# Designed miniproteins, single chains, continued (2): the designs that were tried, part 48

Each design is a single chain, and the fold is of that chain. pLDDT is the mean over its residues in the fold that is shown.

## One batch from the design tools (miniprotein)

Design m5651
Fold by ESMFold2-Fast:
Structure m5651 (fold): chain A 68 residues (1-68)
Amino acid sequence: SKVEELKKTVVEIMRSRGVPQEQIDTVVSVIDHLEKQGASVDQIKAAAQTLLTQIMADLGLPPVVLDV
């Protein structure tokens, strides 16, 4: 599914950048929660992008744009 593709992409990006597992688990949990609530793929992608941007900024890493 599009949501599974998004999760895999986000996890791989975070792992490759050395993001702690707790932060990765948080993003995955938010994606899963929104999917169960019937959120659109666009809403889920926007939420994942917002969280990824915040995590990258907190770690001093360059911003990443999700192309999924």
Scores: mean pLDDT 82

Design m5652
Fold by ESMFold2-Fast:
Structure m5652 (fold): chain A 68 residues (1-68)
Amino acid sequence: SLRDRVDELIARAETASEEERLRLLQQALLMAVDNRDVEALERIVAAMERMGEPERVIAAARAVLDQT
């Protein structure tokens, strides 16, 4: 399911290198946007906040959430 795939990408991002982490989170965002899944987008934003992603990255993800 989309939820399982998003959760797997988040779990992988939490243990990944900084570069790989951003790539995995961007993949999760794209999947959530393509499916117009607001709940998945909220989960990804929450994960970014937990992982301490830069403010600019979190702001971009929130902008996507606000437009979905």
Scores: mean pLDDT 80

Design m5653
Fold by ESMFold2-Fast:
Structure m5653 (fold): chain A 79 residues (1-79)
Amino acid sequence: MEERVNRIVEEIKKLLEENPELKELFEKASAEQRAANEKNPRSEAEAGQAQADFYQELHDKFNEPAFKEAADILREALA
């Protein structure tokens, strides 16, 4: 599992470096998720689901396999 997570993290980092629009979207979503957690503390399951949904949306928009695998990893951890 850890090797799979590390591989996906590195793939996503590379995508963010190569696509400035994607990097801005990632930073915006990260800030919004942090603000939401500060105002209304979520359970780990709720936070994980929101993150999985975010990666799924990135896959749907950019058709990058790394985002789908990130969403799948998070959903597998919640199941």
Scores: mean pLDDT 75

Design m5654
Fold by ESMFold2-Fast:
Structure m5654 (fold): chain A 86 residues (1-86)
Amino acid sequence: MEENLKKLEELKKWILENSSEEVKEEARRLFEEIKKEGLSTKEATELLEERFADLPAAEAAGDEETVKRAELLVGLVRFLYEEYLK
């Protein structure tokens, strides 16, 4: 369990360090929309999955930039939502 928490912390740090100000602002806007709609954690997760439903196609096409940007955005929104629900 300790190792899993440490890996999550390392992932969070990586996302924050590799996200540009533009990506952080986009993640914040997505998070504000989720809050405004009053979505539950489950509904918010479903919304993010729907928004990035084309991600597998981008991965298959070798579009690493699109994949990385989507992963950073999803990660940032998830971490913002988890902190908000505490």
Scores: mean pLDDT 68

Design m5655
Fold by ESMFold2-Fast:
Structure m5655 (fold): chain A 92 residues (1-92)
Amino acid sequence: SLATFIELLAANARAKALKYQKLAEESTDPEVREKLNKLSEEYQKIADELLKTAEDLRAGKLTPLQASERVNEALKRMDEIDAEAKKILEES
């Protein structure tokens, strides 16, 4: 189901939040650490928003089209975060 797919996407976003948090903890550069922690926080927000989207879809509070629009926006945000992370890690 679409809701199950969104829940799996949320789990992936949480895993990426943890990944960037661990990279921040391993960084000796305070500026790099701060930037990676912010990206981790953004991924955590995306994960929480996706779980809420799945819950609202299951409860009939969102149409499948509305849920799909939120997923597309989340995927775009995830791509932007990953691009920023790559830039930070290549420059460190």
Scores: mean pLDDT 90

Design m5656
Fold by ESMFold2-Fast:
Structure m5656 (fold): chain A 103 residues (1-103)
Amino acid sequence: MSETLKRLGVAFSGTADETLELANLLLNRLAAAPSREAMAEELRRFGEEVGHTELGERAAEAVLNGDLEALARYVAELFRAIGLDEKTAEAYGRAAATIAAAK
């Protein structure tokens, strides 16, 4: 996990394809997380890896508090910050909230 994140960080060039791959990578990690606490840790790590630590921390706080609206908003903001368009970022933010609702 850590090695894969470092490899992605050093290889990430900001292309649309790479941005979408990073977003899908996060959603897959959130889906695989066994608890909301594990989801919070994945959100923090992702924020650090993409240079948006504060957004990662805000998303982690939201999932731990069960605030799924705030989680969707902060994940969408994080994805917009790494280069996703607003509609895709909002859809992926809602997907993260849906994943959290199942935990």
Scores: mean pLDDT 78

Design m5657
Fold by ESMFold2-Fast:
Structure m5657 (fold): chain A 86 residues (1-86)
Amino acid sequence: DELRALLQQAREAAEAGDEERARELLREVARAELERLGLPVDEAILEAIADAALAGVRVRRRQEVTEEDLAIARRVEPAGRRLEAA
């Protein structure tokens, strides 16, 4: 599956910090999806979809890192630092 291979490559590029390559691969994924759906392929739309997808991945990654940092702080921080008690 060409689409699956492109998505995997895009994810690997994003994980490696190569945002430019990730954007290019996401644009190719968007092209393949639009062609599969029989929708017109527009370069501006492809770029917008790729940018939105990459931004979504970055936001999710930052949220996951923040949540992990908070979880670590909550586990190792003295009880007196917790603001919430269950």
Scores: mean pLDDT 65

Design m5658
Fold by ESMFold2-Fast:
Structure m5658 (fold): chain A 86 residues (1-86)
Amino acid sequence: MLKLAVVAGTSSEEATRALAAYLESLGHEVVAARSADGDPEKMAKMTEEILEKLKPDAVVAGSTEPEKVLPRVKEIAEKHGVKLVG
């Protein structure tokens, strides 16, 4: 069992919740599941807030445009010593 945070760059809130529910069905604890609605700055701010406040074991990051959002999420995860998945 891992404590996971789910952050989505371009996915809807419904898709983000579906992923969180799937991960919980595998026996993980999802402490946060949030969408940035395609905004890279919102994604960065949201990721930093989640990692600082909730300190998950890993962050699961998804985007249909990974080149725009994943590098920022990766940088924030590395800064906080949290594993990035996706």
Scores: mean pLDDT 75

Design m5659
Fold by ESMFold2-Fast:
Structure m5659 (fold): chain A 68 residues (1-68)
Amino acid sequence: MEEELVRLAEEVFGPGAGDIVAALLARGADPGRLRELVLNRDWEGLVALAGEAMAESAAVGRAAAREL
């Protein structure tokens, strides 16, 4: 199911897009949202979602360090 979405992303956006989707899925991103972005060919939305996930991880790390 999620492997199908990774393959579809690579077919739609080209090489490397599947790795981005796989990384987002591994981090708990919503598969339904990712599927919508891929089917709508919304590369900018996919990149924005990846950026938000990375920023959230960095913010959590900074908050944890500050609460020590």
Scores: mean pLDDT 70

Design m5660
Fold by ESMFold2-Fast:
Structure m5660 (fold): chain A 93 residues (1-93)
Amino acid sequence: LAEILEESARLLEEGEELGEALSKLATLSEEERELVIEEARKLEDKKQSEILVLILEEGFSAEEVAEKLGISLEELKELVAEGLREIARRLRA
């Protein structure tokens, strides 16, 4: 699980589009998706938490979330990558 999150974050950091980088998360089981969403809600950075919950739980597109929060797609990608890495770190602890 942590490895999939780290891979998605790496793809975002290497300049992949959000949808392509997050496509690996669509392969997660229902239980794994619920665990990732729960950990996203517990993130200390509340902006990262809000973005990941909107995308993963509520099914908003990256473009919709960026518009809703008034941020660029580039900033959103950075926040998603950072949040996914933090969730992976917590899952390994």
Scores: mean pLDDT 80

Design m5661
Fold by ESMFold2-Fast:
Structure m5661 (fold): chain A 128 residues (1-128)
Amino acid sequence: NVEELLKRAEELYEELLRKIEELYENAKTPEEKYRALALKVLAEADYESLLRLAEQNGLTPETLERIIDTIRHQLENVEDLLKNLTVEQLAEIAEVRALYASPIAKEVFEKAAEKIKEILKELKEELK
């Protein structure tokens, strides 16, 4: 059932956002803060892409389960993602997702990449 899976995706997405916000508030360095901000942008783009696919009846249960697994994986590994990924790498991930996204979702990830690049610029200014 697509509606039940969408509700599950929303619940996991809200939990992921709460965890990212907690990590942002507890960040000790500018790098940690800006990585959390970049990860939030990417998570928001993943969920927005899901909503756009749902609106256009492009969601199969299989596609939706794959997206749920992606959100769950991000939630389970969010601390490792913040420790192991740079803001630059998060921008590259958004660009790659835009490249391989369906036409419906492409703009969402293109905008996410631009937002993460702005976050990277702010980080570089703070480190001067």
Scores: mean pLDDT 80

Design m5662
Fold by ESMFold2-Fast:
Structure m5662 (fold): chain A 69 residues (1-69)
Amino acid sequence: SPMQTTIEMFRVLAEGVDLIMKKLLELKAEGNGVLSKEQQEELEEYAEKVVEETRRRVAELLAEQRAAE
């Protein structure tokens, strides 16, 4: 159903945000609370990968909804 797909999409989005936040906190804990240039680049690359995977999973959920019609 459209409602079930929406709930599943929110879950996938929330999971992606949580992963990025955890990575940020881990990198901050490794230093004195200040991110180095290398840590900033690592966070950016990680975030881009998480966003791409999240987009893919959302697209799959939408395709499954369309197939169920």
Scores: mean pLDDT 82

Design m5663
Fold by ESMFold2-Fast:
Formats: sequence, C-alpha cells, structure tokens
Structure m5663 (fold): chain A 65 residues (1-65)
Amino acid sequence: ADPLSRAVAEALVEHKGIPLPLALALARRELEEAGVRTREEFVAWAREHMDPEIAEAAIARLEAL
C-alpha cells in the first residue's frame, strides 16, 4: 500500500474508529482526488484540508515509517 494512504488510514482508524480496509479505501480516494503524490504535497494538503487532529496523527505516522 502507498505509505501516504496507509498513514491517513491508520489515523482514521485511531480517531474515527472505522475499519482499516474502509479507512484505506477512503484515504486513497481523497489523495487521488486531491492529486497528492509526494510527502511535501501531503503535509501541505493535510494541514489545509484535513481535521487537524487526524492530520497531525497521519504526519507522525509517516515520520515513524
């Protein structure tokens, strides 16, 4: 799986309690629709468009990878 989509999915599981397969599908769709392809683009997009709590969790997970 794409590391960006996985980081978002794991943050969604932690903060929203949705199952990982559904969270991964949602994360992929949102990133593809937004045209996010790099870690730099992801950090900028997440801070602007995501819930701040979920954005921070996803960014932290990318750093841990």
Scores: mean pLDDT 79

Design m5664
Fold by ESMFold2-Fast:
Structure m5664 (fold): chain A 96 residues (1-96)
Amino acid sequence: SEEERIRELRRRALEEIDALGVPERVKREAHEFIREVERLALEGRISLEEAEHFLDAVVSIAHDLAEGLISEEEALEQLRELRRGARELAERPPSP
């Protein structure tokens, strides 16, 4: 059921991004990051809670962009920082 939960979180994040009508460039980067988060969680390289955090963060960036609170370039920069953070977290040594 954890794998099903991860897949459901990914599905919801993708649907929320698609509903917001963000620019195609941002949508593409968000989709790639959402799928990377799913993969890292399914591989056990990040926890379910960490995956939920990253998926919530990418959706929040998309909402800020859709509301005009940030620019497209600011959204892309924030997505790059999230992706970096997820990768650094995934590269940490396994728990003892």
Scores: mean pLDDT 85

Design m5665
Fold by ESMFold2-Fast:
Structure m5665 (fold): chain A 99 residues (1-99)
Amino acid sequence: LPPEVRELIEKARKAGKEAKTLYDQAKKAIENGESVEKVQELIDKAKKAYDETVKYYEELARLTGNPFFKRLAEETKEIGDKDIKELNEMVKRLQAEKA
């Protein structure tokens, strides 16, 4: 594999793992009643990590011409959008209960 392709695969894997870790941390922070500011920071970081993962897979699709990477980008975007929506809905529900 060209060095650029190997580097992008590694970056995509790292970003995807970071996104999942940040999602889990945000969910736990919400469940533990941590501050809205801390929870929002974790949600924003998770969204950024999902967005970076998508960009790396899109670049891999461009460099390789392999439709597999385009599918991974689309799947990652769908999962990220769903996960971030879930976290935002959890935050809104907890804020409504405290208001």
Scores: mean pLDDT 87

Design m5666
Fold by ESMFold2-Fast:
Structure m5666 (fold): chain A 54 residues (1-54)
Amino acid sequence: SSEIEELIQQMVEAWKANDVVRLGQLLDELAARLSPEETRAVYQEFLKRVKEVE
């Protein structure tokens, strides 16, 4: 959970910095480490957090 939380936080920071290369690397890390259902849940949480940054 804490590792996943760190990953989501890093993805949000990459998004805020407009660092598309790092965001892509973090998404690859997500897909490599988690199941499809977990990947989807983490991605949905990431999207919620970036929406709040607007």
Scores: mean pLDDT 81

Design m5667
Fold by ESMFold2-Fast:
Structure m5667 (fold): chain A 65 residues (1-65)
Amino acid sequence: MEELLARLREAMRAGDLGRAERIIEEMRKRGVPKEAVLAALEEVRDQVSPELYERVRARAEELFG
């Protein structure tokens, strides 16, 4: 779990939307809790563009409900 959360944070800091979305899809398949995913996104919120944050968060909400 922590490895995927760390990879998500790094993809977000790199501005790589496609990589961040693929990591979130992998997290859903592995049963990572929605709360852990959202917490990781909030942790990097001030370090990324608002547009990137909103798009990745929307994808997480779509996949996790």
Scores: mean pLDDT 82

Design m5668
Fold by ESMFold2-Fast:
Structure m5668 (fold): chain A 83 residues (1-83)
Amino acid sequence: LKEEVDRLIDEIRELAHAGAPKEEIRSVENRALEVVKQLPEEEQPAYLKRVGRAYAIALFVRTAHEMDAEYARQKAEEERRKR
């Protein structure tokens, strides 16, 4: 179970860097949370924090990519205005 949570955390990271939709990343986070619920109660808080941190980082990475794309779009519009 712990190894499965670690694999799901790695999957969240891989999806974020691969440019997967936020909804797909959320789906993997939900699967990881379900596995964490199967762990001993004493170990759940630590793994919940690890999953939550991985998801937060993934959302940050996706948001940064979206902001970069928007900046590129605005630059293209500025160039269009010069013509």
Scores: mean pLDDT 77

Design m5669
Fold by ESMFold2-Fast:
Structure m5669 (fold): chain A 70 residues (1-70)
Amino acid sequence: DAEGRALRDAAQAEYDRLLAELRKQGLSEKNAKAAATYAVSGPEQSLKHVAERYGLSVATVRKALKKAGL
């Protein structure tokens, strides 16, 4: 519905914002995407699942999140 679409649009906007910010801070595209994905999906996605999805270690994603202030 319209409300569900607005929530998805808000999540996409937050993802895009975080991705741009992390890339500006000097993170690699892969690390920035993994951190942004976890931040947007955090309550449902495990850190391990996101790390595996991007071919990264959990430690790498955690370091990226810390650099993002997340």
Scores: mean pLDDT 75

Design m5670
Fold by ESMFold2-Fast:
Structure m5670 (fold): chain A 78 residues (1-78)
Amino acid sequence: MDKELAEKYLEKARESAEKAKEYAEKGDIREAVIEEASATVNAIGLISLGDMEGAREALELAEEASRVIEEAKEKQRS
């Protein structure tokens, strides 16, 4: 496995998931969804490299960001 590339994918997934939550809290749903999608894409990159532990972490972070986005969407509907 390319450990350097795996570390970069995981770091990008963490950064994107955090940005997704920040955008969602600000009500910037479009930007939040884009960042959540970026976290998921980096998780797929980790799967492609065979880093299943990193992929699991990245997907869990993306899932958490998705929950925050759904909560923010609910507030906008109200």
Scores: mean pLDDT 84

Design m5671
Fold by ESMFold2-Fast:
Structure m5671 (fold): chain A 68 residues (1-68)
Amino acid sequence: MSPLEELEQKIIDGLKHLIESGDVIPEAVLRAMIRHELRKHLPEASEEEIEAAVERVLAEWRRMVAEA
């Protein structure tokens, strides 16, 4: 698994805990937080890779919220 895929999974796992605790975070704030974490840990990744990963994580978060 690529470092990007591993980091995406760690973020998704953290978001599952937020859903379980009932915490409400606005999507815009969540998007900014995800982008920040990806850039912090993967400074060599392209902007296209970071934005694609942000959208993948948000899509999974939306799916988890809909199923909760």
Scores: mean pLDDT 79

Design m5672
Fold by ESMFold2-Fast:
Structure m5672 (fold): chain A 58 residues (1-58)
Amino acid sequence: GDDEQIKELVKCVAEKKGMSKEQADAIAEDVIDSGGTLDDVVLALEQAGESDLAKECL
């Protein structure tokens, strides 16, 4: 479901940024708990200038 896809995307981005798995898991859970969708994460990455990471991790 969306929750699993959010976790995979956040993990991929975090790994490319040199973040730990624990930090990635915490970020993913925060997004899910806030009612965020996969599209919301992609949009946030694009707005932050991280569109290349979004494309590589999808």
Scores: mean pLDDT 79

Design m5673
Fold by ESMFold2-Fast:
Structure m5673 (fold): chain A 84 residues (1-84)
Amino acid sequence: KVRVTLTIDPPTSSDSLVGYYKGEKILEVGKESEVDKNLLTKDVQFLAGDKVLAIINANKDKPLVETLKIIDKNTSLKVEIKEL
């Protein structure tokens, strides 16, 4: 398991940015989330309300930062990963 912390700058909305995989909430911006490391290589959509802001592309050999495609070009995403 790894601990993931996501921070968005600037904040894109008053809604929490939440990562969903197959309808399940797995990551939330501004909070620490404990996930299986293999899950970070899946196609996960990051939503603010109904708007998709970022997608994790499946890639087993690349760091999360390199697999995360930011849809909004004016948004910066800070990703911190700590092994547990």
Scores: mean pLDDT 58

Design m5674
Fold by ESMFold2-Fast:
Structure m5674 (fold): chain A 77 residues (1-77)
Amino acid sequence: HMERAEELEKKADEYEKKGDYVQAAIWRAIAGQHYYDAGEYDKAAESFERAADSLQKAGNTGAAEYFRQKAEELKAK
């Protein structure tokens, strides 16, 4: 489960390098969900924050705010 999340983060990083912020955000959000399912809330929060940053760069402010709020909630656990 953790290993899967790490692979997805690497995939997201490659999309970010290509300037594909939407795809980078998608894979980071999926990685965050895998960390969440594994009980790794700090790592899940980091992945969701990175997804939010990518969404902000893509111009999707609404989705970015959603993931920022999700990350903040997870940091409180």
Scores: mean pLDDT 83

Design m5675
Fold by ESMFold2-Fast:
Structure m5675 (fold): chain A 54 residues (1-54)
Amino acid sequence: EQEALEKGIEAGVEAGKKYGPVRGSFIGAHEALKAGSTPEQAAEAGRRAAEIVK
């Protein structure tokens, strides 16, 4: 779902601002999976969160 991807990106960006882009990417991917994303969408959420933070 688009909503799961967006939730992952937002969570990853917030975590990345505090803990750095690597940790933000892991948290973003994890939150996307919890929201019902596919593994591919979760990986994309983590990647985008890291890119925004750096």
Scores: mean pLDDT 79

Design m5676
Fold by ESMFold2-Fast:
Structure m5676 (fold): chain A 60 residues (1-60)
Amino acid sequence: GDKERAYLIGYTMGMFVAMRGGTPEQGAELGRKIAERSGLDPEAAEEGGRKGAEEMLAAL
């Protein structure tokens, strides 16, 4: 559904943000903004972006 898609987009963006030296908060912010512009659930994308960045940072 829309939440699942938004979360996955946010998660992927959060991972890339972390790989570039960004923070989980920056991953969350980017995920939310992309979802807002795409008509997807911004809250789900924000959650995904934060989580994706956190998990990438833990794996580095």
Scores: mean pLDDT 87

Design m5677
Fold by ESMFold2-Fast:
Formats: sequence, structure tokens, C-alpha cells
Structure m5677 (fold): chain A 70 residues (1-70)
Amino acid sequence: GKAEAEKAGKEGDGAAARAAASGGLGQIGMNRASVLGKQAREAYEKGDYEKAAKLAKEAADAGRTGFEQA
């Protein structure tokens, strides 16, 4: 739902910031997370909350994976 999409979006933003601080793989993860986060925001604005939540979770996972591998 809407609240789930918002929570996933905030987690994605935090993960992307941490990945950027790590450098290297963090930059790749941040770029991917940024693209997915943009798509999630567009879906949310269009009222497609299911798609927005899915994309936001993928963005958070992309940033987190880059951080964990560092």
C-alpha cells in the first residue's frame, strides 16, 4: 500500500547515501538505486502503489547489496 511504498522509498534513499560514501561499487549501486527510486516515485504519483512499493524495495536492495559487499 501507500505507507509500504513510502517506507521502502526512505530505506532506498538511506542505502544509496551509504553506498555513495563507500565508493566504487557504491557508485554503481547508487546509480541503479536512483533509477529505480525515480521509477517508484513516478508509479506512486500515478497511483500505482503496488508497482511503487516493488520498485522502491528493489532500489533499497540494490543500495544495500553494494554496501554489504564493501
Scores: mean pLDDT 66

Design m5678
Fold by ESMFold2-Fast:
Structure m5678 (fold): chain A 76 residues (1-76)
Amino acid sequence: ARRAQLEAAAAANQAWADGLKKLASDDPEAVKLMTEMSRLMQAAADDPERGDEYLRLAEEKYNQAAKLMEEKLKAE
């Protein structure tokens, strides 16, 4: 059950990360953060015992990327 939930979350976040890559393609720092998030999501799926730790780190990378994108949109 937990592994299936982590795999479903990883798949959903991968689709979301691909969408954000299209929006952030002009910002190499945002792309870098999104790539690191995707790697951490994969690590969470591969190691369910440390899954919560990897998901927390992935959330931190997502929040950093989101902040950069929000600042870029507001700086218009």
Scores: mean pLDDT 70

Design m5679
Fold by ESMFold2-Fast:
Structure m5679 (fold): chain A 85 residues (1-85)
Amino acid sequence: EFDELAERLLPPEVRELVREMKEAIETGDYVKLFRAAAGLIDILTKAGVPLGEAGRIVQELHDALKNGDLERFREVLERIREILA
């Protein structure tokens, strides 16, 4: 479901960080969550995304994962894929 979409749509480095974020949300591991979020922001900003927009994308990703919103999760992953293409 979530893992299948990440595997299909994202490059390996981003897929790993999204997987870590999902695990962190499921386990309540705030340190792991912060690390995964920071890694995603770093990748997006290095790809030319302004910091504020990168933060919003990562926030949308977090919220989709936390709420189990598969459709919003797909939308966010497709946006990340377009940015990194």
Scores: mean pLDDT 85

Design m5680
Fold by ESMFold2-Fast:
Structure m5680 (fold): chain A 86 residues (1-86)
Amino acid sequence: GQEEELRERVERALREMERIMKEAGIPEELIKEVLEKVRDALEKGIREGDVEGGVREAARIVGEMLSEIDPVTAAQLIQTLVRLLR
C-alpha cells in the first residue's frame, strides 16, 4: 500500500544519504546519528500522515548536525530527501 511504498522510499533515501556522507568523509559515528534521527523523523511523519512535515523535520536535523561541518554535503542531503520523498 501507500505506507509500504513510502517506507521503501525512506530506505532508498537513507541509503543514498549514507553514500553521500561516506563519499564526503563524514565520520562513521556522525553518519549513524544523522541517519537514526532522520529515520525517526520520517517514520513519525508516515505514522501521523504528514510526510511533508517529516521531510521538513529531517531537513532541519541535517542542517543542525552538518551545516557547520560541511554545508555543501548538508545541502546535498536535503536535496536528496526532497527529491526521493516527494
Scores: mean pLDDT 87

Design m5681
Fold by ESMFold2-Fast:
Structure m5681 (fold): chain A 76 residues (1-76)
Amino acid sequence: MERLRAAAERAGRDGLRYLAQADRLRAQGTPAAQAQADRLRLQGEVAAGVAGIAVGVLRLLGEEPPEAALRAIEAA
């Protein structure tokens, strides 16, 4: 269980970090920043998806999901 919780938390933290970076880059308004923001947004969405799968498994096992994982799913 600990490994699954740790993986969900890590994926959630990574997802939140990528999504936040994407938003900041998009705000800069340059074509290069937009392209980088799109790549980071995709990485954040993938990480949030991994967190979502882990959250689903944790819930099936009666375990409380990590906050970072839930926040990443909401932000994606």
Scores: mean pLDDT 85

Design m5682
Fold by ESMFold2-Fast:
Structure m5682 (fold): chain A 88 residues (1-88)
Amino acid sequence: LEEEAKEKFKKALEAYKAGDFEKAKEYYLEAAELLAKAAGLSEKAIEGAKLAVEGQMAALQGDEEKAKELAEKAKELMKEDEEKVAEM
């Protein structure tokens, strides 16, 4: 899982450098999902990771306002997972 996630991150970076933002986003989302699953995170935490990636893409495109909104939403989803971990 870790090696697979690293491979997806490398492909995402290469696609981003090539200007293929759709492909870069796809690979980043796949890598984030693999890392979240490897960490044993909930589906909500995986959704949070996906929103964080979308926020990063928005920031790179110059939409800092959208990046902030997506980052906050990602934190809220991740926060629920932290509470569940503390519960069990």
Scores: mean pLDDT 69

Design m5683
Fold by ESMFold2-Fast:
Structure m5683 (fold): chain A 69 residues (1-69)
Amino acid sequence: MVEEYRKLAEENWSNKELAKLYYGIAALREGIELAKADPTAVVPEAEAQAAIEKVEKQIEEAEKKIKEL
């Protein structure tokens, strides 16, 4: 949930690197939710799904960096 990642960023704002990663994940998650919910989207489903999967991989990489901090 986007709100949960923003809350985690706020709770960890004293660690700027960690807070930035949580805000980044929140933005990427929000982008996916908006893309899935867009009633005006005329993009072929396969292309939309590929874009979502790419963003989900970016989220996974950010979460990995958080665990390494």
Scores: mean pLDDT 70

Design m5684
Fold by ESMFold2-Fast:
Structure m5684 (fold): chain A 72 residues (1-72)
Amino acid sequence: SMEALRAELERRIAELEKLVEQFEKNGDTQKAEQLRKAIEKLRAEMAGASTEDQLRALVRRADTLIEVAKEL
């Protein structure tokens, strides 16, 4: 359902926000700022999403962002 996919995306966004906090604590201000911008874009696209396929694509994008951020 759309609601379940939005909940999944919200969980990924919460993990991304924790990674922002980790970058800030480590003094990686540039990485924190770039990740914040990516989160803002995900939230905007989630608000505009009207299909399950759009939400699934956003969940996949969030998963990729989490993987990339963890490797930084």
Scores: mean pLDDT 87

Design m5685
Fold by ESMFold2-Fast:
Structure m5685 (fold): chain A 100 residues (1-100)
Amino acid sequence: GKKEKLEEAIKLINEAVKLAFKSGDIKTLEEAMKLADEVAELAKKDYPELALEAEITAGLAGIALGVLKLSPQEVNPELVKKAKELLKEAEKIIEEIKKE
């Protein structure tokens, strides 16, 4: 149902944030933060606890972005690829929720 799809999307985005941070890729972290905010909006009415979890994920991505901007890292393309694959799975789940 919608709750289980929201939980899975948050889980995928959380893992993508971790991989994107390790990758050093600012753009992938920005994508993850945007998707976390979108999940929070979708969850807000019926599942406020999941909306809060998604907002926490977005906040953590924002902190990670700040760290990378102050201390630039060499980008790891394999970790970027893995993070983007997780974000694409999350986007697919988000689109399924929007159709309900």
Scores: mean pLDDT 89

Design m5686
Fold by ESMFold2-Fast:
Structure m5686 (fold): chain A 78 residues (1-78)
Amino acid sequence: MKVLSEEEVEAARNTINSLDDDHLKAGLYAELGEGYEAQKRYELAAEAYETAGDLYSKIDPELAKKYYEKAEEMRKKA
């Protein structure tokens, strides 16, 4: 996985937020969180995972719980 700059991160978030598909947006935020986690950018990973959880909370509550737990884990590492 490639290391993302802060500018690339903002571009990715803006692209994801422009989508009208909450399921796709949730998946993309989850991938963004994994990218940040790989870079040890734990605060940004937590934000991305929490956003994925929020989007999944209306679609799949079990997936939402999983991503909220990942966000909490990332915050503990930050």
Scores: mean pLDDT 76

